# Designed miniproteins, single chains: the designs that were tried, part 47

Each design is a single chain, and the fold is of that chain. pLDDT is the mean over its residues in the fold that is shown.

## One batch from the design tools (miniprotein)

Design m1613
Fold by ESMFold2-Fast:
Structure m1613 (fold): chain A 106 residues (1-106)
Amino acid sequence: SMAVEEARRYAEEGVEALKKGDYEKALKYLEKGREIAEKTKSKEAALEVARGALETAVIALKQGDYDTAIKAAEIGIEALEKAGVDDPILEGMLHLVYAVAKVLSK
């Protein structure tokens, strides 16, 4: 669907922005993807956003950018919750990155 393609594009652009060090753009793009998934009530779009959010959070964690890792993980978690997606592995990975980043940010 159009919504899935747009959400995937925003998720991919967010990941690429972070790889280039633009964490503000990365978070903005993930949030745009989440808004599309929520507005269209597309579970597939929410999954694309959550996967991109997880990748973004992991990259930020590896870079020592714990604030970005926390925010990216929160976007992914919210996307899944708002869409009613039950993906225990993806949810578990997002919550794990969130918890690790929160501990390391103190």
Scores: mean pLDDT 90

Design m1614
Fold by ESMFold2-Fast:
Structure m1614 (fold): chain A 105 residues (1-105)
Amino acid sequence: KEEILKIIDEAIELLRSMPDLAAVGYAIELERIKEKLKQTDNPEEILKLVDEAISILRDAKAHIEGARPFLVEWGVATPEQIDAFLRKIDELIKKLEEVKKKLES
């Protein structure tokens, strides 16, 4: 549970580091998931919240990939910063999927 909260905190910080309004929206959704996680000890509810967090991160990744030409053109982020962001999102998704597998065991 503490490991899940740490991964979500890293995801929130990462999304807030991207100067994009949709990324901020995804961070707010993850903060909602975090508060629900803090309020439940039910393993089934925790699994559902982890699935929701993974879905939010996948949506955030797809949005930033699609927005890449505009973010670069408007000087909001460099291509290298976007690539680093997308790699970090993938790492966080994999960590959440790993934790989910352990919870299902």
Scores: mean pLDDT 82

Design m1615
Fold by ESMFold2-Fast:
Structure m1615 (fold): chain A 70 residues (1-70)
Amino acid sequence: SLELDIERGVAIVAAATMLAAFKNKKLTPEEKKIVERLEQLLHDLGTETDPERIQALIEEVKKLLKELNK
């Protein structure tokens, strides 16, 4: 799906931008775990081919980005 491919690309860019923003910050242990999970999700989004799994990964990225913005 073109729509899913676009949402995937948006999620990748958003996660990469957030990771770049946090690169120069002193992280709490909780923030460090979220950052490490976002790095794994970026890798998985680059290799996953199943549409349902891609959608689940996108939703997890969105959830973690909201947690880092608290």
Scores: mean pLDDT 85

Design m1616
Fold by ESMFold2-Fast:
Structure m1616 (fold): chain A 92 residues (1-92)
Amino acid sequence: EKKKKLAEESKKNAELGLKNMDALQRVLLQLQEQDVALYRQATKRAADILKKYEEQGKKDGKKGNKKLGESKGRRDGAAAARDAAEALLAES
């Protein structure tokens, strides 16, 4: 039962991570059309956020479940990167 719950949670995290990455890409494309300087800033900021969350997810995975930690890190990183890009889009 516990193994099945962890696998389902990891799959849900992966699906949310992909959805968050698609949303991030959409926001970055809008920034590229509206303000190229903010697009460059948003792309760099998103890359830094994604890297930090990926590294944290790998550390959490080593202490517990690797797939769960890594999938959660990617999901949360993509969401944080999307939110940061949306904030810059609101300023453009």
Scores: mean pLDDT 81

Design m1617
Fold by ESMFold2-Fast:
Structure m1617 (fold): chain A 85 residues (1-85)
Amino acid sequence: MTATIGIDGNRVTVRIETDDPDGLGFELLVFALLQGAEATVYGEGNVVTIVAETDDPEALAAELVAFLEKLGADVTVREGLIPRP
């Protein structure tokens, strides 16, 4: 499972390739909501993209890295939005 996290201002974008896009997308949406972020999820085959708006994007990104690493994901963090295919 491969994940990329982008930070752009107070927006955090996560793009993940997974065999369970619906389950992982739901877990990430709930996680972002519990952090007080407003989040939108987009699914494309085995790729899930979540876009979250938050007052503390660095803290949210760090929590998402920890969450995804616990699931066995290879996580890359970069500045800027992750473009959709």
Scores: mean pLDDT 77

Design m1618
Fold by ESMFold2-Fast:
Structure m1618 (fold): chain A 91 residues (1-91)
Amino acid sequence: LEVEAARASVELLAEIAEAAGEPEAARRVRELGEELLAALRAGDWERAEALDDEIARVAKPAFEKLYEDPEKKKEFLERWKALTAEFNAAQ
């Protein structure tokens, strides 16, 4: 479930970046996401942790821009909440 959770989170972050008008950030998030998934599959936790931090860093400006559009903010916060609930229920 770890790889599946990471994949879903990466896709949501990339969609947030696209919705914020940051297609370069979305592309970078997906690129780093593929590296993260590969690290998780290989059991390289040190690499996975570093990639997760970098993805969060790249996505941060897009989240800040998204907050300027209340409709987009609501849409993606609801999707993030649903994703969190899904993986919490899978424990």
Scores: mean pLDDT 77

Design m1619
Fold by ESMFold2-Fast:
Structure m1619 (fold): chain A 90 residues (1-90)
Amino acid sequence: GGSSAPIIQEIERLIDKAGELLAKQTPEDIEKAVRLLQGALGMLRVNRDQLSPEERARLLRRLRELVRQLEKLDPEAAKRLRREIEELEA
């Protein structure tokens, strides 16, 4: 439905921006990317009831892909974010 579209668009915007920052591979950009990924996970958690199970699964898959990329750059941050994704999938 149309009511979840703005939330999905904002989460996707955070995910896309995090990916761009991770590609730059500077410590400052990696730190910013981690904050954006945390923000996206927070939005998914708060808005869980407004999102379909299919939309949640799709966004969580995208987040997992970026966390996999982050693992080579910041393994500790990647480990923390992976745990948060697992909690949201439960």
Scores: mean pLDDT 86

Design m1620
Fold by ESMFold2-Fast:
Structure m1620 (fold): chain A 86 residues (1-86)
Amino acid sequence: MEEAVEIAEELARKAEERGWYKTAEILRRVAELLKEIKDENILEVYAESLRKLLESFDKMSDEHALEAAEQILESVEKEVKKEKEE
């Protein structure tokens, strides 16, 4: 639970330090939505995805990082919506 949120917040901080303000905003939104997910197994999957993003983050352009962040946001939004329906 804590790990996925912490990694997303760390990624947001690194994006801000690089001047990638849009990417940082999206990653902060991901961190907030992850707090709404109660399934520990789903949180572990997102923690792994965020760890992989963190590992490659230094090699990314702003555009590439933004696209990756937007894809994660879309995935997390769908998962939060699914939990509200079930």
Scores: mean pLDDT 81

Design m1621
Fold by ESMFold2-Fast:
Structure m1621 (fold): chain A 85 residues (1-85)
Amino acid sequence: KPKILSLEIEKISENELKITVEAENKEDAEAIAEFLVKFFEERGLKAEGSVEGNVATVKVEADEDVIETLLNNKEKFKELLEYLL
């Protein structure tokens, strides 16, 4: 299980979230990005992942109501992602 140094969730538009995860190394960051993209795609959401050094960034696109629900439960959503990673 990769060690997560930080995890941030940010709203970047009405229908888009950005998840930023800092890992110990690039290999863990790449694994995190792939995992999160798969996780969201399997749930019918559009996701795009990128990695710079040890930082993974995943952008998730969903309906505005879904984004609002996730942000209203941001701490629980963050805990879920940390548990899954």
Scores: mean pLDDT 82

Design m1622
Fold by ESMFold2-Fast:
Formats: sequence, structure tokens, C-alpha cells
Structure m1622 (fold): chain A 82 residues (1-82)
Amino acid sequence: ALLAAAERVRRSGFEEAVALAEAAIASIPDPELAAQGRAALAGIRAALREGAGGMTPESAVEMLAELLRAAAEALARRAAAA
């Protein structure tokens, strides 16, 4: 479940959080949402590498957790629209 993965990510160190987020995104049954999730994950990693806007490993972990929560919401919206 994406929400359970988001909670685990929030409690993890940065490297563990990335691995958990990658696995959770790969489990998304919607290929478009999975592709969007991978792109967002890559963007978070790039921002942390660049040190953009005071980005920290802790803020990156929180962004990864919110990414998974947003993916869960998007899946729920698609189910409601079908």
C-alpha cells in the first residue's frame, strides 16, 4: 500500500527512503502514474545533489513520503472517475 510505504519512508534515512520509494512506485498498477512518480523521484534526488534552496536529506525524505501520498490520492481519483 502506498500510504504504508509513505509512513515507512518518513521514518527512514535518506538512502533507505529512496529504495522504499522506488519499490513503492514500481508497484503502482497505473503505468502513467508510475512514470510520473519515477520522474518526481529523480527530480527530488537532483535537487538534493544541487543543494537547491536549502534542500536537506530530511526535507528530501519528507518530499518522498508526500510523493507516495500524492500517488495514492491520484489512484483514488482515477478509480472514482472510471
Scores: mean pLDDT 79

Design m1623
Fold by ESMFold2-Fast:
Order: C-alpha cells, then structure tokens, then sequence
Structure m1623 (fold): chain A 84 residues (1-84)
C-alpha cells in the first residue's frame, strides 16, 4: 500500500469520525469503530488501536483535524510498511 493511499485512508477516516461527532454519535462509539477498523484492516493490536483511536478522537473533538489525520497516517505507516 502506498504512502499516498495511507494518507487517503487517514483523511477519509478522520473526516468520517468528525462527521459522526458532529451528528451527535458518542465519542466512545466513534473510538470503538476506528479501533475496530485499525485492528481488522491493519492488524494493529487491540490495545494500540484503542490508544490511537482515543488520541484521534480527542484531536477531532478539539477541532484539530490536520493533527488527527497526521497521527493516524503515522500509525498506519507503522503497520503497513513497504516490503523491502
């Protein structure tokens, strides 16, 4: 998976999360769904996926969409490295 594809996934997921929070979906539900995505699609350990989801949602609640996207992209890059 390319770095550009990971950026697009991070942007899509943070935009989705921001939209859910704006629609009044509880932060705990948004966190659980992001963590589930990271665990299922990227093989991230559940504990780490929960930690990343918590930080992403906290940034989204603070209005820092760019920070949330950057943090998520960095996490995705760690779990989807280019094969040597």
Amino acid sequence: MSEEELEEIAEALTRWGAAQLKAGVPAEEVKARIAGFLTVEFGMPPEEAERIAEEVVALLEAGDVEGATRLLKEALLEYAPNAA
Scores: mean pLDDT 81

Design m1624
Fold by ESMFold2-Fast:
Structure m1624 (fold): chain A 57 residues (1-57)
Amino acid sequence: LSRALLTGEGYREVKERLGKELDTGLVVERRGDFVTVRFLETGEEITLPASHVVLLS
């Protein structure tokens, strides 16, 4: 599984939608221009534009 680092915009959107300060997760799915990221700290998943994340490895 690829790790994903949230950009500043991704971080703000995750904070607004989940109420949590998260910056890194795992990419569990890709669909078109969107990625689904799972945060291991909470177990939550969120779908974000691919432009809101940087893929690691």
Scores: mean pLDDT 80

Design m1625
Fold by ESMFold2-Fast:
Structure m1625 (fold): chain A 79 residues (1-79)
Amino acid sequence: PKSLPYIEKAIKAALDEMPLDLAMLAVDSLQKAKEAVKNKNYDLAIQYLESAKELARLSNNEKMVEYIDKAIKIIKEEK
């Protein structure tokens, strides 16, 4: 799926730019979003991505926000 590379980039951005506790929570949400995308459960994937995005905003992780927004846009374009 075209969204998966951007979710992987968001995971990297979380690990690079966030405190460990918040990074672990963000990575968990992003891994669940990846699984939801693989299962074609796009609504659930967007919910997990939005959760990770909120953690990114709280941590001023702009790169992670960008990658998550890209992933959400791709998922919505897949209908």
Scores: mean pLDDT 85

Design m1626
Fold by ESMFold2-Fast:
Structure m1626 (fold): chain A 78 residues (1-78)
Amino acid sequence: MTVEEALRKAVELLKQGDYSGAYYYLNQAFSGDGPRITSVFEAIKKVLKGDYDGALKSLKTSFSEEEAKRLLEIIKRA
């Protein structure tokens, strides 16, 4: 499973309120990196509420600007 596939699965599970399932796939995508997992989890929650600016800010706490923008586009397409 690619990082993009794992991330899309996590987004779908979080839409359904399956927090533990979403966490499982994010843990696989980011190799147990707690800060990165937390920033992506919060970014997904913000995207689901339509807060794209807040999502980008959350991602930038643990990723470079280019990586944060790439991840945001994947989350938005999921």
Scores: mean pLDDT 84

Design m1627
Fold by ESMFold2-Fast:
Structure m1627 (fold): chain A 89 residues (1-89)
Amino acid sequence: DPEERLRRLEEEARRRAEEEARRKWEEGKGLEIENASPKQKAAFVARVTVVDEELGVVIHAVAFYSRNAAGEVVLQTVVWVEPLKEYSL
């Protein structure tokens, strides 16, 4: 079932990205946010890419911790799919 396969791959990519983001956050313990470039100052970013030739898709997952206006650290995750034939690896 192609839909079931795609759903599983999206969930796996999301999980892996979140695990990497948590690891990066724990290692940095917020210190890197203070000393990061303006583009990085709000987040420690983890990126995961999964390629599936059978479905002809590339699945991207990006997870990061960001500090909100209240000083709270929150984990955010974005997952999206692109056609493989249009993606240069």
Scores: mean pLDDT 70

Design m1628
Fold by ESMFold2-Fast:
Structure m1628 (fold): chain A 112 residues (1-112)
Amino acid sequence: SLEELERIKALLDRVRELLTQALNAIYAGDREKAIQLLKEAIEVLNELLTLSKDPRIQEKLREMIELLQKAIDAIKAGNYDEAISLLLEAFRVLDEVRAEVDEKIAQLKQKQ
């Protein structure tokens, strides 16, 4: 439904906010804050998985969770360049999911 897609959109925007804050924490050298923000982003992505009925969106959400878990592991190992690279890939996947959700919302609004 349109209401479900608008909620998914809002949660995707929250993931983007958390990833942006995590990237800023990495650049500031705040390792613990970066890890906490990425863990919160994974929790929001898991909520998105329960709300999404589209298998293609679910696959991309799972890809993002794997990228963020690898980023946490890289931060813990002190491999910040790897963590940044993984986060940039997560932003790319997020943009793809967001575009697909926006298209579905636009299509439903035209039918009403």
Scores: mean pLDDT 89

Design m1629
Fold by ESMFold2-Fast:
Structure m1629 (fold): chain A 78 residues (1-78)
Amino acid sequence: MSQEQAKQRIVDAGLNVTDYLLETEPDWSVEEKLEQAERSVRLAARRLVENGQMSQEQAEEAKEQAIKAVKEKLEKAE
């Protein structure tokens, strides 16, 4: 797996959970949706590091970018 593919998996993990929660749990607060999406992002990053697909440093950078993308999506959805 390339670094770009691994990073995209982490971003997709956050955004897919965010899309799911916006559709299925509209009554949840932005904070509750963010917490669940962040959990998904952290789990995806941890698995990629454990499987040797990504370094810890790369995973931290990818998590920060994924969480930022999730926050921006939640803010736009209001």
Scores: mean pLDDT 82

Design m1630
Fold by ESMFold2-Fast:
Structure m1630 (fold): chain A 93 residues (1-93)
Amino acid sequence: AAARTAEFSALVEEARARAPPEALEAMGRAVEAAAAGDTEEAIRHAREAAELALAAGEREAAIALLRAVALHAESLGQDEAAAEARRLAEEIE
């Protein structure tokens, strides 16, 4: 729990430092959808967040956003959303 929370916080800090506000808003929607159990909506908003960060030229922020969503989804038992968010991060890296 503590280690996972620290990793999530670090990823969110990296994203907030570099990502445009619209990407952070989309990440928030992805986190909310994951908490609601809406796997499809969580994946959609995670992809939107990454695309917005990439459009701003912030590749590292896009990766951090997707990894943060993946960790949060995993903590909620949303394994499908977590796996897809990690796959999207790997595509960018």
Scores: mean pLDDT 80

Design m1631
Fold by ESMFold2-Fast:
Structure m1631 (fold): chain A 87 residues (1-87)
Amino acid sequence: MTPEEQGRLAREIGKELDLSEEEQNRLSELMRSDAPSRQQALNELTRRLMKKAASLNRDDLVDRIAEAHERQDLEELLRLAKEIKKL
């Protein structure tokens, strides 16, 4: 996956999380940057998704988010964000 694609996926996840356009752009820029910045963006997106899933009492989604984070699977994190938004 290219840095361009990673940045786009981070923006889309942020959008599904109802983050501001400014926050979406910030996370996209972090994802396109160096490895520590990418890890920071991934950790922030994961934490926000886990908090939202937990607030919906969906421990199964919290576990799936943790697994996607461990694999650095942004496409799975986007799928999970869309699933959470439908709830």
Scores: mean pLDDT 86

Design m1632
Fold by ESMFold2-Fast:
Structure m1632 (fold): chain A 89 residues (1-89)
Amino acid sequence: SDETAFLEIERAYSTGPESRALVRKSIDYFQKAIDYYINGDIDMSNKLLAKGISLLRQSMRLAGSSDAQIDSVETAFRDIFETKVKKKL
């Protein structure tokens, strides 16, 4: 599930409280982006998605993740987003 994917991302790519808090905040923005998209506010959705991705990348850099790992996880987040919005539209 996407919830399992988010938990796996949090577990794999956060090494401490600061990194974990950033990942959780990223996931919150991501979920809000999906909700705004479904409700037709595409502009707000895009802004929240960008903020979520930014926080995710910051968290992973703090955790010592490689660029390849960061790009892979960002791709997974974007794929989850696309799947959820396509299913609702």
Scores: mean pLDDT 78

Design m1633
Fold by ESMFold2-Fast:
Structure m1633 (fold): chain A 80 residues (1-80)
Amino acid sequence: SQLTQQGQQLYQQGLQAYKQGDYQKAYDYFLQAADLFRQAGSGYAVLALQYASRAADEAGDTEKSKELQQEAERLSNQLS
């Protein structure tokens, strides 16, 4: 689907930003990817949320990291 393709592109952009140490940019890309994957019903949304959580933690936003970890766990349980 178009949503899945867009999500995959954003997820890959997030991975590249993360590898470059641009955690704020990675965070934004991973959140956008997670939203699109959620709309598509894709389990990749869990992975994107987990990476967004890691990016938030690396950027120093521990509260946001924790929120995203809880969201990923909740979504994972719904998809299992």
Scores: mean pLDDT 88

Design m1634
Fold by ESMFold2-Fast:
Structure m1634 (fold): chain A 102 residues (1-102)
Amino acid sequence: KYEEEFKKAMEEIKKAVERLKQLSKHPRIQELADRILEAIEKMEKDPEKALEYATEVGRLAFEIARLADKYESEEVRNLAREVLTLASKAMSYVLKIKKEKK
């Protein structure tokens, strides 16, 4: 149950981040977006470190949201907030998965 929801959240983050890269030309947002995509790839390859990488995605998403709020259009700001929300959900699912396996 939570494993499928986690995978779905990761897929949604990837799509939102790819759209952010298309809409934003801010170099820092591009860099942070690339780092989120890299962290998601690492989570897929090493599920045991999923909480660590989900936390990293959340931190990066927060930085994107902060930059988008100051420098970007409403559409980019909304996408940045969506990524942050999805990252929080992904972290919540990872914590629930770990609780069930204890």
Scores: mean pLDDT 78

Design m1635
Fold by ESMFold2-Fast:
Structure m1635 (fold): chain A 90 residues (1-90)
Amino acid sequence: MEEERRLEESRRIAAEIGRLLRDYVDELLERIKKLLIEKGIVSEDSSDSEVFGKAMQIILENDGGLAEEIKKIMKEVSEELLKRLKKLEE
């Protein structure tokens, strides 16, 4: 029936989007963590929530050089996500 086909297709698309979003968050956190380690702001033992919190503080405080480096990482990773999402459309 048409409703069952739509539900199964929606589940497959949702599963692929979920995978891409997990990959996106993981890559974003990894790149930001690496940058913050290089700048001496966090350690390799720092949690993902500590890394994300420090990145948000830097952006909010508008630390010109470092905030722009974080924004550049976010832009590059987001552009890659958008390209992958477009490939899922058909």
Scores: mean pLDDT 78

Design m1636
Fold by ESMFold2-Fast:
Structure m1636 (fold): chain A 73 residues (1-73)
Amino acid sequence: SAALEAEKERIYREELERGEEEHRKRVAEIREEAKREKWSPMELSKRLFLAMADTLAEMYARYQARVAELEAA
């Protein structure tokens, strides 16, 4: 239904906002670690790409779980 699709869109937006906030914190922590450990630009870039992949996977898993709960209700 249109109402169900609207609710899924709301869940998507909430998980996107949450993921963006968590990713900003993760990036800040990685950059601070890079300063302490004197990482090369390539090592920093690799860590940032892996962090982005992890964040996207976590966001998608939470989105799927919340949508499954919504559809079960």
Scores: mean pLDDT 89

Design m1637
Fold by ESMFold2-Fast:
Structure m1637 (fold): chain A 77 residues (1-77)
Amino acid sequence: MTTLERREAIGKILFDIAKYLKKQGKTDEEILRELVKVLEAFSKLTDEERDQLIAEYEKKKTPEEVYELVKKFMEKL
């Protein structure tokens, strides 16, 4: 996977998280704050760990499942 492909996949993950949080009634400011925390956590991952996260992401069917996946990855950091 290229650096650009990883960035695009991370962008898609962030959009799915934003969709889930918006559905949960979060404000745009609360969503932005949460997405910044997710980006900070992702910056600590190796390329191999990012590739694993992206592969797991592609198996998820709903924004809720994506949010739960990301939360579990963040808790391990």
Scores: mean pLDDT 80

Design m1638
Fold by ESMFold2-Fast:
Structure m1638 (fold): chain A 86 residues (1-86)
Amino acid sequence: MRKAIEEEIERLRERLEEEEDEATRRVLEAAIEELERLLEDPSVEVQVGAILRVLGLALDAELAGDEAAARAADEALERLLRILKL
């Protein structure tokens, strides 16, 4: 799990360096923060918190009509669930 989280953080950081859309950048930054938290504390509580935060960002982006940000949040959620094997 740790290596998969570290690889995903690096992937998101590389994407963030190339991203110019502010709403999408906020989603990527939040996803990185939650993954970094999981590296320090892989507890179920932190895992659930990460899922709920990223899900909330996806819903917020969809409600705002920010298609790029919504897509980024949906991708981050899918990849997070895959890393957590859920």
Scores: mean pLDDT 83

Design m1639
Fold by ESMFold2-Fast:
Parts: structure tokens; sequence; C-alpha cells
Structure m1639 (fold): chain A 73 residues (1-73)
């Protein structure tokens, strides 16, 4: 199916979304997003916790949230 991802593909997609968010964010939010990206690269956060943090920090669009949620499933 089109939404089936490997763990590496999911991580890559999430990091790409964070990089886009960082470019569009205030300096304080950029710092928080970079910290989150580092924790993802280190494998410290995943699944629903990661999705929850991204939605709280980024405020992603509904369609982007649905796409990200599907990637984490």
Amino acid sequence: SSRVWTEEERREFILEQLEKAIESSDPERQERLRELAEEIRAGRVSGEELLRRLMELEGAEPEDRARLEASLA
C-alpha cells in the first residue's frame, strides 16, 4: 500500500517535515524543533509521542498531520 513505510523511511519523512518547519519558524521554535530532530536521529522518540510533539510544536496542516500519522502507523 502507498502508506507502508520502513522505520528509516518514516524517520526520513519526519525529519524532512521538521526541516521545513524550522525554515518557517521563530528562533525559539526553531531551537525546540532542532532538539526534537536530534532526539529522533538518536532514536529517543518515536510513534505517537513523536507525532504528538510535532503537532504541538509545528501546528501542522490537517492534511500533513494525516500523512504523518499514516507514516507512523
Scores: mean pLDDT 66

Design m1640
Fold by ESMFold2-Fast:
Structure m1640 (fold): chain A 100 residues (1-100)
Amino acid sequence: MTEEEQEKFLELLLEKARKNPDEEAQRNLLDTLFFGLAARAALEGIEVTLHLEKLSIEELLKRAEEALENLKNREPVTLYSEDEEVLKELQELVETIRAG
């Protein structure tokens, strides 16, 4: 995929998460989006900050939108999860990409 196609895919994930009536599916889509944002930011040398925090779906959607906008502007991105293992996987992904 081109960079433009990758950004459009992340935008689509955010839209699908926002419109999904099932909270578990929304959280899964947002996790997928955050992994995509982390990978894209790491590939472009953009700083990624990870926060272990329990957020509502509405707050996660807002934070995801802010992270996507920051990525588009080549500004530092902050990603959130209530799951320590998910944050660890996000950190390992970022470190692996930066080390390559």
Scores: mean pLDDT 83

Design m1641
Fold by ESMFold2-Fast:
Structure m1641 (fold): chain A 79 residues (1-79)
Amino acid sequence: SGRERLIRAVTQEIEKLDAAPKTPKNEKLKELLEEIKRAVEAGDAEEASRKMYELAKEVLGLSEEEARKAGEYVRALVE
C-alpha cells in the first residue's frame, strides 16, 4: 500500500539521520519525520500532511506552494 511504502521511506531517512551530525536542522528533520511516521501508522492523513508541510517549510526552505503540494501528496498516500 502507499502507507507501507511511505513508512519504509520515512524509516530509512530516520536511520540515515541517526548516523548524521546532530545539528539543529537534522534534529528538527528527524523530529518531523518521526511525527509523520506516527501519523501515517495511525492512518491520520491530515496530521501527516500538516507535518510534511512543516518539514518542507522549516527544514527544506520550500515555497508556500511547494510545501502545500508536498503535504497534499502525503495526504493522498495515507488516504
Scores: mean pLDDT 87

Design m1642
Fold by ESMFold2-Fast:
Structure m1642 (fold): chain A 104 residues (1-104)
Amino acid sequence: TMSLDEFVAQLASLSDDEAEAMVLIKRGVANTIENPEVKALGLQISDEYGKLIAAAKAGDVDAVRAQLQRISDLYRQMASLTENPEAKANDLALSDRYRQLAAQ
């Protein structure tokens, strides 16, 4: 399992352009969601992901943990509203991954 330190190092190594591209890709995917409640959560996750990368680049590990917990909670909320079984399973897996990283 990837350590929190390895995860932070990977995010911190992103260029500003790469970081912006990742947030825009997540925002773009969220904008294709037809359910307005799920779409709103997806857009919020994209914004929180930008904050996660910024915290990692700043070396603020406590902020990274807090941001991982917030993203985990948002994915769990999104999974609870998602009717597609594959999308729901993916959202739950992402929620669990971010929660496990935050707990390190």
Scores: mean pLDDT 87

Design m1643
Fold by ESMFold2-Fast:
Structure m1643 (fold): chain A 74 residues (1-74)
Amino acid sequence: SEMEKVLEEIEEILKELEELAKKFDPETRQQVLNAIKNAREKAEELKKKNDLSGLKTLKLLLQHELRIVKEQLA
C-alpha cells in the first residue's frame, strides 16, 4: 500500500539520521536521537489514524532535516 511505502521510506531516513548522529558530539547526538524517537512515535500515531497526508508531511520534514545534517557534516 502507499501508506506502507511511506512508512518504509520514513524508517530509512530515520536510520540514516541515526548513523549520521554518531559523527556529532555527545550533546548534539542525544538531541538528534531524541528527535528520531519523537518522529517514530509520531509516525506510529499517524499510522493508527490512517493519516497518509500526515505521514507524507512527516517524510518531507525528515528529508529536509537529513539534507541539513548532511550539509553540516560535509
Scores: mean pLDDT 87

Design m1644
Fold by ESMFold2-Fast:
Structure m1644 (fold): chain A 71 residues (1-71)
Amino acid sequence: MKGELAEKLKERLLELGVPEHIAVAAALMFRDGKTPEEIQKNMLILGASEEQAEKARELVEEAIEEYKKLE
C-alpha cells in the first residue's frame, strides 16, 4: 500500500514536470517515512522549482492521510 502511494506520488510529480531523479528521490523519501517538510527541502536542494516542491509537499500530505485510512 505505501509502495503504491509512493509510485503514484512519483507519477504525479513527473506529470508536473519534476525531473525524474528528483521525483524518484521524493517517492523514496516518502516510502522511508520522511515528513512533507523534509521532502520539500530535499527537492529544493536537488534543483526542483519552488512551485514543484510546494505541490510535492501537498501531494505527500494527501498520500500520508490516504495511508492512515488504510488500516
Scores: mean pLDDT 81

Design m1645
Fold by ESMFold2-Fast:
Structure m1645 (fold): chain A 96 residues (1-96)
Amino acid sequence: EERRLEAEIAATLTIIVLHEAINAAKKGDYESAVEGAEFAIKEVRRLAELTGNRPLGDEAVRYLEKAKEAAKNGDYETAISYLEKARDLVEEMAAA
């Protein structure tokens, strides 16, 4: 029960941060988009541990790393796409 609550909190926080990172990328705010993705990587790894779903966690982290790289290259459309894919995986990990 406590572990389930921790996973729900981690997932909710990650989704909020990813939404903010997507909005930053839409505005061309490189720094905020990259910071959001880095925070999401940390939270996704914790969520994977809490849920036991390492494969989805690893896939989400790979998308977040690609989003960071795209944002660093000024490719915000690609960054947004990867952030959205990571968000979808986080939602899947949170759902039993």
Scores: mean pLDDT 84

Design m1646
Fold by ESMFold2-Fast:
Structure m1646 (fold): chain A 62 residues (1-62)
Amino acid sequence: SAEEALRAALVAHGFTPEGADRVVQLLREKGATDEQMAELARRIAAAKSRDEANLAVVEGVK
């Protein structure tokens, strides 16, 4: 699922499982679609550094 892909990408880039769950929860509270979560997962998976992944999360949860 889009949520599982996002959690996997976050954990692969140094997020804790609890932190990844919190990101997914915040996106749901904001009404994010499966397509938006899948796009964020792709951006995080493509990140070349932890800082780049962190920036993608900050932009995605605004």
Scores: mean pLDDT 81

